Designed miniproteins, single chains, continued (4). Designs and how they scored, part 13

Each design is a single chain, and the fold is of that chain. pLDDT is the mean over its residues in the fold that is shown.

## One batch from the design tools (miniprotein)

Design m12412
Fold by ESMFold2-Fast:
Structure m12412 (fold): chain A 90 residues (1-90)
Amino acid sequence: PVLSKEQQEELLELARAEGLALAKRLGLEPEEAEVFAETFGRVATEGLLKVTSLKNPKKSGSYYMKQIVDEALEEAEKAVKELREKKEKE
C-alpha cells in the first residue's frame, strides 16, 4: 500500500523529531541539530518509502531497518560537517 501525502508528511515529521532528539543527545549546537534532524528525517523517510515499494523483499525487516538508520545517520553527520565547513568560508 502506498502512503498518502499526509501520511508521508507525518512520517517525515516523526523522523525529524527523532533526529532532533538524537542530535541533542550528541551535544550538537542548535543550528547543527536542526540540519542533522532535517537530513536524518529526509533520508530515513526516503529509505522507508523505498523499502515499502518493493514487490518481493528478499531480506528481513531488521536488515532494511538497519540499512535505513545507518544511511540516515551517515548523511546527517555529513550534512553537519558540510555546514561547519561552509561557516568557516563565510
Scores: mean pLDDT 79

Design m12413
Fold by ESMFold2-Fast:
Structure m12413 (fold): chain A 68 residues (1-68)
Amino acid sequence: MKATITVTNRETATLTVDEDATLRGPVERTLKAGEEVTLSLEDLLRAELVLPNGEVRRVREAAEVKVV
């Protein structure tokens, strides 16, 4: 799995995943491979990704952070 956080400003960021995953924690979303979701940066950094194999990863640790 690859995950990327693109920081758009101080309050919001876009998360992209390369395989199906469930985002959970302060927010819950089902994400498909290549799907983008824009949420508050705070919520994303506190969230977890649940992979199809049942593996759980913290977004903060799993995601590559890019600033544009």
Scores: mean pLDDT 78

Design m12414
Fold by ESMFold2-Fast:
Structure m12414 (fold): chain A 78 residues (1-78)
Amino acid sequence: LEEIERLYNEFISLLKNKAPKAEILEALERLLRAIHNDPSVSREEQVLAAKHLLGLLEKYAPELVEEAKAIIDKLLAE
């Protein structure tokens, strides 16, 4: 949980500071992978987390939504 919280805070910071696209997407992938690999997080919770993160991207960086969806779909298919 502490690692997921840290990665989430890093992702939010990058979004608010309008960091480069590559950095935002890398932070998103690291966060999603940490959530996916946490045995305490159910598949349903993983889907809800992904939807929440997409909602944040739609508000703060809508141009990244399509690429973010591709990352999410790939990780959820694993």
Scores: mean pLDDT 81

Design m12415
Fold by ESMFold2-Fast:
Parts: structure tokens; sequence; C-alpha cells
Structure m12415 (fold): chain A 79 residues (1-79)
């Protein structure tokens, strides 16, 4: 399975900050991530090999960064 994390913010700088933090969380959890930033939107793609606990940590980190930076974060799982 493939995990896609989409980030949208008011500015490119906020989106870059949020994307960098989420990528660092993914690396800490042992996942490789690809990042593409287009204007004020970012897409992070990773293989979804996370256990339930690691996925919960990732989702909590994404929610926290959205609260702090004001970005919107959405998770999508692709087959």
Amino acid sequence: MRLVIRIRGDTREKVEEAADFIVKVLKTLGEEAEVEIRGNEAEITAEDTLDDFSRAILELAAAATGTVTGVEVEFEELP
C-alpha cells in the first residue's frame, strides 16, 4: 500500500515547514518519503508499512503541525 499525505497552507513557507516536520517523523518511524511542493501545497508519498501505533504517532504529529502552522493535512491510502 502507498500512503499520500497532502498539505495545504496560506503560504509556501508554512507548507514547507509542515512538510519538513512530517518527513522527519516518517524517517524516525523508519519510512522513506518523497516530497513534492507546488506553491502552497505539498504531497508526501511513502510506502505504508507502519504498524497501528506508528500510524497513530504520524497522524498525531500531522494534527499537531496543522494546529501550529495553520495548514490543512489530509491522509489518503492508495492500493
Scores: mean pLDDT 81

Design m12416
Fold by ESMFold2-Fast:
Structure m12416 (fold): chain A 78 residues (1-78)
Amino acid sequence: SLRDRLSKKQKEAVEKMRKEYGLSDETIDAVVRTVLTSSVEDFQEAVELARKEGIKDPEKRVRKAVSLLSEAILEDER
């Protein structure tokens, strides 16, 4: 699975987010893909950006963070 590609520290960070925010398996799979193409630190920063945008629901914040990092990758035309 994609989760098997994560480092131990990345797995621990993703599992902490799953428990803390009550994330669905589909959302966790999106988080795993995003972390593998960026970093845990960048992902956590994107979650904080979503919080500052006024998103109160934890799963919606996480989904917005995935979208923000995915958009950044797609906007990099190089």
Scores: mean pLDDT 76

Design m12417
Fold by ESMFold2-Fast:
Structure m12417 (fold): chain A 75 residues (1-75)
Amino acid sequence: EAPVLEPEDVERMLRLRLVFTATTEEQLEEVRAELEKYAAEHGDRVVLLVVDEDTSLEEISERIRRALREEEARL
């Protein structure tokens, strides 16, 4: 049930030290707090994707690719 990413997207993710996590609106606050602790401890930047039961793996993959492109442009 993991998002399908191209090899170049995975390489970009590793280079930028980005970790992507999908969460629901109901869990958003709790997950965000835990991920902020994780990011502070490990030095990685965490990107949260808010998803619902209707969100496809294809849509999640596209959001990840867009976020990677935005982060790369920011550096």
Scores: mean pLDDT 70

Design m12418
Fold by ESMFold2-Fast:
Order: structure tokens, then sequence, then C-alpha cells
Structure m12418 (fold): chain A 98 residues (1-98)
């Protein structure tokens, strides 16, 4: 298991496409938290095929890959809740399930 801060995670380059997609989804959900939007964009950039779950109580995002589990520590529960909403929204929209 690997634990990193959101600041360290966001220091990695983020895809412009992933950031644009994150901003569009955030606008649809009424999310204005820039940190949550950037964390979600970074997740799309670096771990597009991973199982990703936000834990609001622990203020973290858990990324499960075939090789390891990574925990991203978030600054507060509000940011964690916004990341959780961004992660769940694609599945809840049913627009991706044809």
Amino acid sequence: MEEISYEEFLAKPISEEALARARELAAELGITNETAIRVYAALLTHYPDANIVANVEEKEVVITTPDKVIKIKLPDKETAADVDRLLLAPGLRAMREA
C-alpha cells in the first residue's frame, strides 16, 4: 500500500482532456471545488482503468490496481464528498449504459 498527499498527487501532469471532462462533469453537478475537480482529472489521467473509491470519513481516495492499493489524502471532508460525487456520477447517469 502507498499513501500520498493530494498536493503530491496534483504535482503530477494532468491531461488537458481529462481536466476538460472533469470541469464539464463538475458543472453538471454544481461542484465548484477546484481541488476536487483537479483530483478527479488526475485520477482520469493516471488511473483510467483502476477501481477508485472515495472515503469521505477518512478524507481519502482509494485506488485499487492489479499490482497495488494507493491512498490519496485529501484536505477536508467537503473535498472528499465532491470527489465521491464526481466518481459516482458517470455510473448514476445511465447514459453510458447502452
Scores: mean pLDDT 80

Design m12419
Fold by ESMFold2-Fast:
Structure m12419 (fold): chain A 62 residues (1-62)
Amino acid sequence: SSEELKEKAIEIAKEIVKEDLSAEEMNEKLAKEVGPLLQKLSEDDANEVSAEIAQLLNEHVS
């Protein structure tokens, strides 16, 4: 389901954010691992997940 894909994408993003990576490396890994999952979601769902991932990044680097 789309809900499972959303949860999976967020969980992968959380794992990536925990790694000791540069901003460039983190963005590259997010694009590679999370990008394909977002492409399977509706535009609204993809935007919701992207916003949550952005919040996770802000909380990690702030």
Scores: mean pLDDT 79

Design m12420
Fold by ESMFold2-Fast:
Structure m12420 (fold): chain A 81 residues (1-81)
Amino acid sequence: SPEDEEALERIENAKSDAEAVRILQEFLGLPVTGKTDAETKAAIGELLGHPALVDLFDRDGDGTLDKEELVALYRTYVQLH
């Protein structure tokens, strides 16, 4: 949808990982913490309809999603819908 494409574009243009997370949290209607907390991960899993994809994009294995991982994840969602 146009709203999903706009969200993706804003995440791609974020200046930091924390800014990318805040943008995603705003679009999902979550508390804007700038952290990939449990609520944020749960909302991403629900958005994708594929909870396993969240783990697949945590390539650093640090339990925190960086901007590149968020872009790849949200782009996957947009392409599937």
Scores: mean pLDDT 70

Design m12421
Fold by ESMFold2-Fast:
Structure m12421 (fold): chain A 58 residues (1-58)
Amino acid sequence: STVTYTVRDAAGNVVFTTTDHAAAAEALRRLVAEQGRATLVRTDAAGTQEAEAEDPAA
């Protein structure tokens, strides 16, 4: 099934949407490095699931 990934910045703005998990993970990692926090939202047939990532040094 098709999965869509949406990446939000530290302020909650949608900055990136893709069907490629590796691209979404890279965008998440970059935002965490730049802003200290970002959220990855995964949407598929089972619903929407969120993962929040933080820089341990932020």
Scores: mean pLDDT 75

Design m12422
Fold by ESMFold2-Fast:
Structure m12422 (fold): chain A 85 residues (1-85)
Amino acid sequence: MSPEELLELARQAAEGYIERAEEVAKDPEKAERALEKLREEAEALRKAAEAARAAGDEVMAEVYEIALEAAEKSIEIIEKLKKEQ
């Protein structure tokens, strides 16, 4: 897989994850589990992005940053909709 293909797939996956956040938020039990998982994943992705940058792997750093932004946005959407349930 080329760097360009990897970044494109990461962006497509991020968009899909954000779209699913609204549907997950409609189920209180799924929303709670998703929030716990997303918070853990966001922390792991932040550390992975920092490690990739330290190693000089700019492509992987960007992939992890895209995934981190998607996770953080998904958390925001779920938290907002969970409060409005």
Scores: mean pLDDT 80

Design m12423
Fold by ESMFold2-Fast:
Structure m12423 (fold): chain A 78 residues (1-78)
Amino acid sequence: DKTEEEKLEEFRKFLKEEYGLNEEEIEEAVEIYKRMLEKESEEDKIKLLEILLEAAKKNPNFPKEEIERLEKAIKEYK
């Protein structure tokens, strides 16, 4: 099993490499993800998904299929 620190580091790498987030956006998303690891909440899930969706839409190399998955996930929580 991965440690919390390893999960946070993998998540930072994922956000940078897959979504193209800058350092400020990465730290915001990581803080939300860290809160979710301690106490899962629908509000934090929605906020995290919205950050990822906005970043994905700004990245021309991001697959349309993954953008549609993020949009669907957000709609399912509303």
Scores: mean pLDDT 76

Design m12424
Fold by ESMFold2-Fast:
Structure m12424 (fold): chain A 109 residues (1-109)
Amino acid sequence: SKEEELKALVRLSMEYGSAIVSLSTLKVAGVPDEEIAERLVREMERILELEKELAKQFPDNETIREVLARLEETLERVKSLSPREAVELLFETLQEDDELIEKEIQKLA
């Protein structure tokens, strides 16, 4: 249903928001980029598993498919980047994907 789909997107937005807050907190605390990247990769791998489950539940939702594909691509790309570049790419992906999810929430609400 539209309500169940909206609840799924809100949950996904909350998970992305949590990851953004985690990144900001670790940066302010002066944690090295290598440790930030390792932690964010683990958090984003958990988000990816949630997105895979949601894509099965809502196969017609283009936004869920798009953020899933984008997150898979980002996680592959960070393997070949320096820790600093990895943190920057992870942050950009989190912000852009959260914006896509928020726009879809607005359309369904």
Scores: mean pLDDT 88

Design m12425
Fold by ESMFold2-Fast:
Structure m12425 (fold): chain A 68 residues (1-68)
Amino acid sequence: GKADEDVELARESVRSGVPVPLPEERRELTREIAEKLREIGDALQRYIDAKKAGDEEAQAEALKELGG
């Protein structure tokens, strides 16, 4: 289960000396990732629309948003 997975991650952290994120911190990181994925989806849609319109400048701007 998820609790067992967190225990194993904590055990591995002790072995390797690398801190493991707590469940609360993991939920926060997941939220941040979801927000980034939404931004990527919006930029990708703009790229597709610009491709259909033949707008090379808008295509380049959307690709910049996707790459950073």
Scores: mean pLDDT 69

Design m12426
Fold by ESMFold2-Fast:
Structure m12426 (fold): chain A 99 residues (1-99)
Amino acid sequence: MTDKEIIEALLNGDKKKIEELAKKYNLPVEIFELMHKALKSEGGEALKYAMETARLGLKHLGTGSPEEEREKAEKELLEKLDEELKKRIAENVKKLRKE
């Protein structure tokens, strides 16, 4: 599919072509609907829809980004910290009960 065909589908708001684009790029239809609204709007409204499109796009494309690897690493670190904290509390309680 050419860039011109994508732009034309977004400018026209063709729901069928938007759904085909969503399936082809494995992205939610909502991203392309927001792009259509951004292209039809003027001034501050166009910027608002463009920012919303970028935010949803980053959230969905983030599944392969360094940011997602960072979030996964942070989650694993939090799970390890929770286990370590539970062990530390149990050890402190045992020390108080043994003395």
Scores: mean pLDDT 64

Design m12427
Fold by ESMFold2-Fast:
Structure m12427 (fold): chain A 109 residues (1-109)
Amino acid sequence: MEKIIEEATKKAIESIKKTGEVPSYELYEALKKAGYSEEEIEKLFEAIRNASIGNLEAIEELKDEVLKRAALRIAIAYLEYEKETTEDEEVKKELEKIIKELEELLEKL
């Protein structure tokens, strides 16, 4: 189970670094294959979306440590892509702050 999620997370991060897009369908299939429910998968995607705009509450509410780690790593990769591609210096600073907060949560897992 954990190995399937780790592999899917690595592939998602690689896709984000190349395209700036989360491979939602491939992630969904991997999570379903790993035995997660539709509700748990939906909560993971909601957590990633909310973290990407600086709302960390949904990520913190994830009870499964494997899903929480995956959500944090994916959100960090997405925000790093946005930081590298934005021309707005104030947006870069805001994204850097959110990335740091997500990295601190990941270190505590």
Scores: mean pLDDT 84

Design m12428
Fold by ESMFold2-Fast:
Structure m12428 (fold): chain A 111 residues (1-111)
Amino acid sequence: MKKKLKAKVKQLPHEEGKPAVVEIKIKTYKKDGEEKEFEKKIESEEVDSVTVGEFRNIVIDIFKESNAEEVEIEVTVTGPREAAEALAGAIKEAGKEAGFDEIEIEIEEVE
């Protein structure tokens, strides 16, 4: 069965004196038309390797539990472009591990 993953990572500037935020919205679609929506939020001092690892674990767990044919993921992150790229890489890794055949990831920088 052909599985599709579409991801959008929206990068926002990190505000000085505020925590870094990773907001995650995942929509899963099964062959029978069942739709599920998951929302998660991670707050940290910065988007470091620990934060990226936590994000990856959330994403892979949802992918494996849902066993959906199509998944749409929207992530909003506050931080540098490197943070958005790290999260995009984590999505790609999680998607491959979960057996997605088609993976499309877009990064949008918002000033």
Scores: mean pLDDT 81

Design m12429
Fold by ESMFold2-Fast:
Structure m12429 (fold): chain A 114 residues (1-114)
Amino acid sequence: SKVEELEELLKETVELVKELHKLINENPKVPVEKVREIFEKIFELVEKMRSLLDPEMQEEMDRTMEHVKELVEEALKALEQGNFEEAKYLLNLAIMVLVGELVAALQGAKRKAA
């Protein structure tokens, strides 16, 4: 079912989020390129999740993902400038917004399938 596919994609995305969190917090010399690579993988999984949603939910996800991408780009610039405090703040905000949207999308899909 679409709900089961969404649940599996969410699980994969959560594992990448955990890797990203470890990379940021356990390594003070976090490489910008590795953070970028993990987010690119996350965004690919989000596009797959988007394809399983109805048009109304796709529109909401698109708006939220634009915001997430802006936060990530600002965070990557902060990392390149050595501003780790600002970068960690922005990355944690991006992760929070991203996870919130993915949970909302899954709950919405379950509600419509009931």
Scores: mean pLDDT 84

Design m12430
Fold by ESMFold2-Fast:
Parts: sequence; C-alpha cells; structure tokens
Structure m12430 (fold): chain A 70 residues (1-70)
Amino acid sequence: SDEERAAILSEAGKRLIEAAKTGDEKAIEEAVRVLIERVGVPEELAKRIAEAAKQGDFEEIERLLVLALL
C-alpha cells in the first residue's frame, strides 16, 4: 500500500541520515537496499542517494528521498 511504502521510506530515510552522520557505510548500504527492495526506488536513484549519504550531503539526501516518493 502507499501508506506502507511511505512508512518504510520514512524509517529507511531516518536510518540513512543517522548512518551518514556517523559514516557507517554498512548501515548506508543496508538502508539503500531497503529503498530498492521494499520501496521500489530505481537503482540509479538509490545509487545517487548512497553517494550523497557517503559524502554527508544531507540536503541532497533529502531532495533525492522526496524524488523517490514521486
């Protein structure tokens, strides 16, 4: 459902931002996997999100997560 999809994206997004703050690459990759497998984010968009997270670009993470909801 759309509600379930939004909830999973919200939770994965929170984990992704926390992982980006601490530089936890494994946690970043796990959150990105959830975005691909459970939310249906296209792999190319998910790769861009992972790169932004690895670089600590929080503004870009938020912009790309909003794009993933569209």
Scores: mean pLDDT 82

Design m12431
Fold by ESMFold2-Fast:
Structure m12431 (fold): chain A 68 residues (1-68)
Amino acid sequence: SEADKILQETLEWLEEMKAASTNPALQTFIDWMMKELEEAKPSMTPEQLRKMKKELREMVEEMEAHMS
């Protein structure tokens, strides 16, 4: 489904960010985000997932800019 595709792309992006990071705090934060996403998936619409993906991307980019 569209929701499954958006979630998969988001999880893959988070995994890539975690693998590229040398910062343990950012890695821990990404692990927490991935867990929350997997737990929330059954109740989310594609629109909600797109909004969440955008917000998570902005959060990670801000953390990476300040912690890298």
Scores: mean pLDDT 75

Design m12432
Fold by ESMFold2-Fast:
Structure m12432 (fold): chain A 59 residues (1-59)
Amino acid sequence: SKWKNVIKQVIEEENLDLSTATTNDVFLAVANTKPSIVNEIGFKELLKISEEVLEELKA
């Protein structure tokens, strides 16, 4: 999905440590760097997609 790719890009650009990063860390990074996304999809959907992306990257 479009938003999964954006979240993956933020994780890479912000150099988040995948071994220690939580869903909340990913969510906050996206909300701080691309706040318009929160307005478009809402915080609950962003949290859900952030969790899915983090799980995919940790697998």
Scores: mean pLDDT 81

Design m12433
Fold by ESMFold2-Fast:
Structure m12433 (fold): chain A 91 residues (1-91)
Amino acid sequence: SELEKVVKELKKEMYEKIDSYPISEEVKEELKKTFEYILKDTLEMLKKLIEEGRISEEEAIEILKRRVEGFKEAIDRFVESYLERKKKEEE
């Protein structure tokens, strides 16, 4: 489905973004697990709403994209704060 295709593309983009951060593999893995959990929970909800005829697949894709964008912004803020705190410990 188009929704499943968008999910795969958003997941790939998020993983590439997380892997690009100058942080430990352990922190990257935790961020990826958190993202997977949020993505799975959101997708289960959206699929149920589509099955019940409450929303269209197009509406579900828009909701998913907004949710992922919000998470992306939260991760950026987290990583920036994390890196600043690490630098201050030795400077």
Scores: mean pLDDT 83

Design m12434
Fold by ESMFold2-Fast:
Structure m12434 (fold): chain A 73 residues (1-73)
Amino acid sequence: SMSQQQALAEQLVEQGRRDLERSRAIALERGIDVEGSLQATVDDQTRRASALLSPDTARQVGERLREYGRRLL
């Protein structure tokens, strides 16, 4: 159902935000490109969302995670 898909989408966004925060911390610790590391993480997350969710819902998850990643810069 759409409500079950939205619940999964919210779980993916919550997990994705934690993954982005971890990716940022690791990049800072290792002295590597934070922006590039966050972009790579978002790209991976959007591919996974597209495999699990309808196209419209996956796009919304991707947009929310890209915006969160920008706020971490």
Scores: mean pLDDT 87

Design m12435
Fold by ESMFold2-Fast:
Structure m12435 (fold): chain A 55 residues (1-55)
Amino acid sequence: LPGYSRNHSAAITLAAKLAGVSPEEAARAAREAGIDFRGKSSFEIASAVLKALGK
């Protein structure tokens, strides 16, 4: 995903797969929700993105 590190892209992609949406849609939801990725594990990022997607 453009503008994301490999680890952040992987976490967002995992959340997208679990939610049944595209990685781009999950990344958009993360930006709109203002999720702070700094200092978070991939699991914490994926969980926050899933919450932003309403899952």
Scores: mean pLDDT 76

Design m12436
Fold by ESMFold2-Fast:
Structure m12436 (fold): chain A 99 residues (1-99)
Amino acid sequence: TGTQQLQQQADRQRQQRLDLIRQGAVRHGGRTGQLLRDGLDLSRRGLQLASQSSSQSSVQFGLAYDRYHQAARLDPDLRDVLLQQALDQQRSRNASLSL
């Protein structure tokens, strides 16, 4: 069915985006690399806390948003990927605050 195919495509695009960010975190030293690593760690902690229905997940998602947004200003090659990832963090934060 078309709906399942679209969901699988969205999941693959999300995974590809995360893989590009992880590769960027390895390639970059200094501030850009630190922002990417911090964003990935904060996103992971946010998801873990959300799976436990913890309201503290919203704080982690908000911090991840800031890190990805800052990194997007420093890496033009990853800019669109990082901005899309930041938007996903904001959506996760809003969902967490509604719990």
Scores: mean pLDDT 83

Design m12437
Fold by ESMFold2-Fast:
Structure m12437 (fold): chain A 84 residues (1-84)
Amino acid sequence: MKTASFSLKEHADIPVREFIREAAKGVGVEVTDEQIDEALARFRVDPERPVSAYSPEVLKAILEALGLKAEYDEETDTLTVSPK
């Protein structure tokens, strides 16, 4: 299965919706914009706000709601994403 790592620092200015879409695509999981928006709404996340506006724990929860596995490494400020 594909695993991909994403630096939150390098993605800090990217809108959350676009970051989540990129993460799912990076691990070969197809998600629709409707599914992303539903997950973001569940956690009260504004899709147009930058990644830096949210904690790694919130980003992890959104990815897990979309059927992905995410692990956060504090030392590198990196989310490692894989299919669930």
Scores: mean pLDDT 82

Design m12438
Fold by ESMFold2-Fast:
Structure m12438 (fold): chain A 80 residues (1-80)
Amino acid sequence: SMEEEKLKELREKHSEQINEQLRQAFEDERRASGNLSAPMTPERLLKLLEKLLPSANEDQQKVLRALMEEIRKAQEKLLG
């Protein structure tokens, strides 16, 4: 339907913006800690995504929750 197409486009647009915001947040946190070479952990990434949820609209929240689920699955794979 037209609504599903619009939602998909919106999700793609918001995903790009969220990724850019997350990259900036990662860099800021790395700079603040003084550990520029240290990689961001999945746990820290999940916390950042959770913090974005309250300020996000329903469509953005769906994108954020999908990203969080993907990270959790990746974390389980690494811990197995």
Scores: mean pLDDT 69

Design m12439
Fold by ESMFold2-Fast:
Structure m12439 (fold): chain A 62 residues (1-62)
Amino acid sequence: KEVEELVAKHVGEALRAIGDGIDKEIQYRKEGNLEMAEKAIEDGTKKAREIVAQGKKDAESL
């Protein structure tokens, strides 16, 4: 129950991090800044993976 709730919360946060990265990528691409657009996706994906890993660790501690 608590494990499932924590996992769901962290998955939601990870998905939002990916969404934020996509939004920034679109904006940078419109401005012609392809380097920052690519970095925004990489940063969002990395942050999402870290959130998921932390969520698994937190769930294992219950």
Scores: mean pLDDT 79

Design m12440
Fold by ESMFold2-Fast:
Structure m12440 (fold): chain A 85 residues (1-85)
Amino acid sequence: MEELGKRLQEALSAVPGVAKVIVEEITSPEGRRLLRVLVLDANDRLLAVFFVDAETKEVVAAYFNPDTPKELQDAIRAALEAALA
């Protein structure tokens, strides 16, 4: 659990253009543990949000800000996939 959150934070923080990665553990009403991952630029603008199941490593929801350049979106996706492998 902590290891997955740290891995996500480290992998996403390594992406050029990403200035801040916030990983928060959320428990659903059903007891399911999710990691909410916020990816922000140097101006605290939201680049992407992911919800990852902490047990299965499944990305249950993903949001990319349409104003984020495609190259940066692709780099964030690649870093996320690498961290979950």
Scores: mean pLDDT 82

Design m12441
Fold by ESMFold2-Fast:
Structure m12441 (fold): chain A 70 residues (1-70)
Amino acid sequence: ARRLAEEAVRLAREGMELVQRDPDDPKAMAQAEKLFRRAEELLREADRLDPEIAREAGREMARIAHEAGA
């Protein structure tokens, strides 16, 4: 559960960095969308195993999105 949640947070952070680095590049945006989608899948899987760990990871992902201006 923790490994899945940690990977989800990592992918969300990578997606945000791509958007911030190349905001006008549609390929970078498409790649970021794939990373965010994968992060969401991992978070849902973590929730099946341990809802508390998934809730904490979800809050961290929300913080990352808020800091990115999303």
Scores: mean pLDDT 77

Design m12442
Fold by ESMFold2-Fast:
Order: C-alpha cells, then sequence, then structure tokens
Structure m12442 (fold): chain A 120 residues (1-120)
C-alpha cells in the first residue's frame, strides 16, 4: 500500500527544514571566516581561511543539488508549496556559493541568511 500522503509530506518538510538549517550553519561559518579575514594580516593564515571558504562553496553546491532533488520529488507527488520552497532553497544555496566565490560582503551573506531563515 502507498504511504499516507500526510506522512510523505511531513518527511519532505523535515528533509527540507534539515537542509535549510545546514545551509544557515554554512552561511554563518562563511560570515565568521569573512570577519576573521578582515582582521587577519598574516598571509599564511589568510590563505588557510580562503581555502576554508572554497570548501564551503563546494558543500553549498552539494546542498543545492539535494534541494533540487527534493523540489523534483515534491513536484512529482503534487506537493506544489514544498516544491516551490525547495526550488527557492536551491536558488539561495547557489547564490550563497556565488557570493562567497566572488568575495562578496558580510552584508550580502547576512541577507541570504535572513532569506534562508524565512524558509523554516
Amino acid sequence: LPLDPAQVAAKLRADLDATARQAIAIVDRAIALRRQLATTSDPAARAALERELVTLTVTLGILAAEADFLARRAEELGFDELAARARELSRLLAEAARVIAEGGSVEELERIRARLEALL
């Protein structure tokens, strides 16, 4: 027998919420790294912080793919609101990765963080 649609929707919501919370944690780490870079003058220390920022862009790319998968799954099952929320999450994750990669400001990352919180 197919699962109760309410149970399936609840699991998709839980998975989406978990991905959004993980995204917020990564953006928080990127903000902290940007603030650390602003007060760090040692070239070796700066290079280490910049390498960590690159690693965060890779992780955000993986989460964006995960959010896109959740969006397609929700759409196939007729959960249009969950699909729209998952697509917005995927878009915000891609935007966060771009802002980090392009050396964007703490203020840009804080705006993305606020938009991620609005998805919870």
Scores: mean pLDDT 89

Design m12443
Fold by ESMFold2-Fast:
Structure m12443 (fold): chain A 59 residues (1-59)
Amino acid sequence: SAAVVAELEALVAAGRLEEAARLGALTMGVPDSIAALFARRPEEERRAHIEGILARLRA
């Protein structure tokens, strides 16, 4: 999953938090419908959640 970590980091660095949130949710095995709902959350919640996913993927 190193490629997924790199993609998530690139999306976050580019400020593309909606796409990063969706990719993160899909990586966790979440259906597209639920991933789309998560992507609609406030930026601060999306950023914190993406950081949590990145921490898990790096472990």
Scores: mean pLDDT 72

Design m12444
Fold by ESMFold2-Fast:
Structure m12444 (fold): chain A 92 residues (1-92)
Amino acid sequence: SPVLARADAIAADLDALIAQARAIVANIDSYSDAQIQAAVDALQARLNALAREWEAIRDQLPLEVGRRLTLREASLTSLLLHAQIELRLRQR
């Protein structure tokens, strides 16, 4: 199915972004404030683009596939929020 292939591509891209966000959070003390901000901004922009792609096909997907994409989006959002909270705590 072309729609399922598109969902698989979105899932793979989300998994790659989650891995990048996890690496940033795991090594947060190794980055400058500017590096954290730039990384969060870049990851947020990519997440927003993938969320638009997923929303465009949402009604064409089985509920289980939609749930898996939603959980990936939530996971990435949580990691970006963690990095943003850390950044705000550094900016006294």
Scores: mean pLDDT 90

Design m12445
Fold by ESMFold2-Fast:
Structure m12445 (fold): chain A 58 residues (1-58)
Amino acid sequence: GAATRAAIRTVLRAEGIDPARMTEAQRRAVAELVSALFGFDLDEALAAVRELSREARE
């Protein structure tokens, strides 16, 4: 959802991570952090991180 995507963008900016250049390990780490900090479901957060990474590479 939009809230999950906004939280992910906040974490990416804070950590200085380029969404177009994330490894799968970084996508998982960001999803785990967002899930822990904001209470989002891990699978939902991971799907949203992968979607944002894909969009940034287009």
Scores: mean pLDDT 82

Design m12446
Fold by ESMFold2-Fast:
Structure m12446 (fold): chain A 69 residues (1-69)
Amino acid sequence: SMSERREAVLEATKEMLRLTANTVDAMLAVRQKHGDSAEGQRLIDEILAQHQAQVQRVLAQMDRRLAQL
């Protein structure tokens, strides 16, 4: 139903917002400790790669839920 589809999308959206907030906090912590250094940039790149992988997992879970509806 449209209601069940909406619920699946809202749950995925809520999880993505939570992950984004955590990623922002992690990036701010790196910049506070390392400034604009090469090491800071390397750590930011790692954080962003992890964020992308986490978002892909959330979207895959959402797609699996929607396929059952």
Scores: mean pLDDT 91

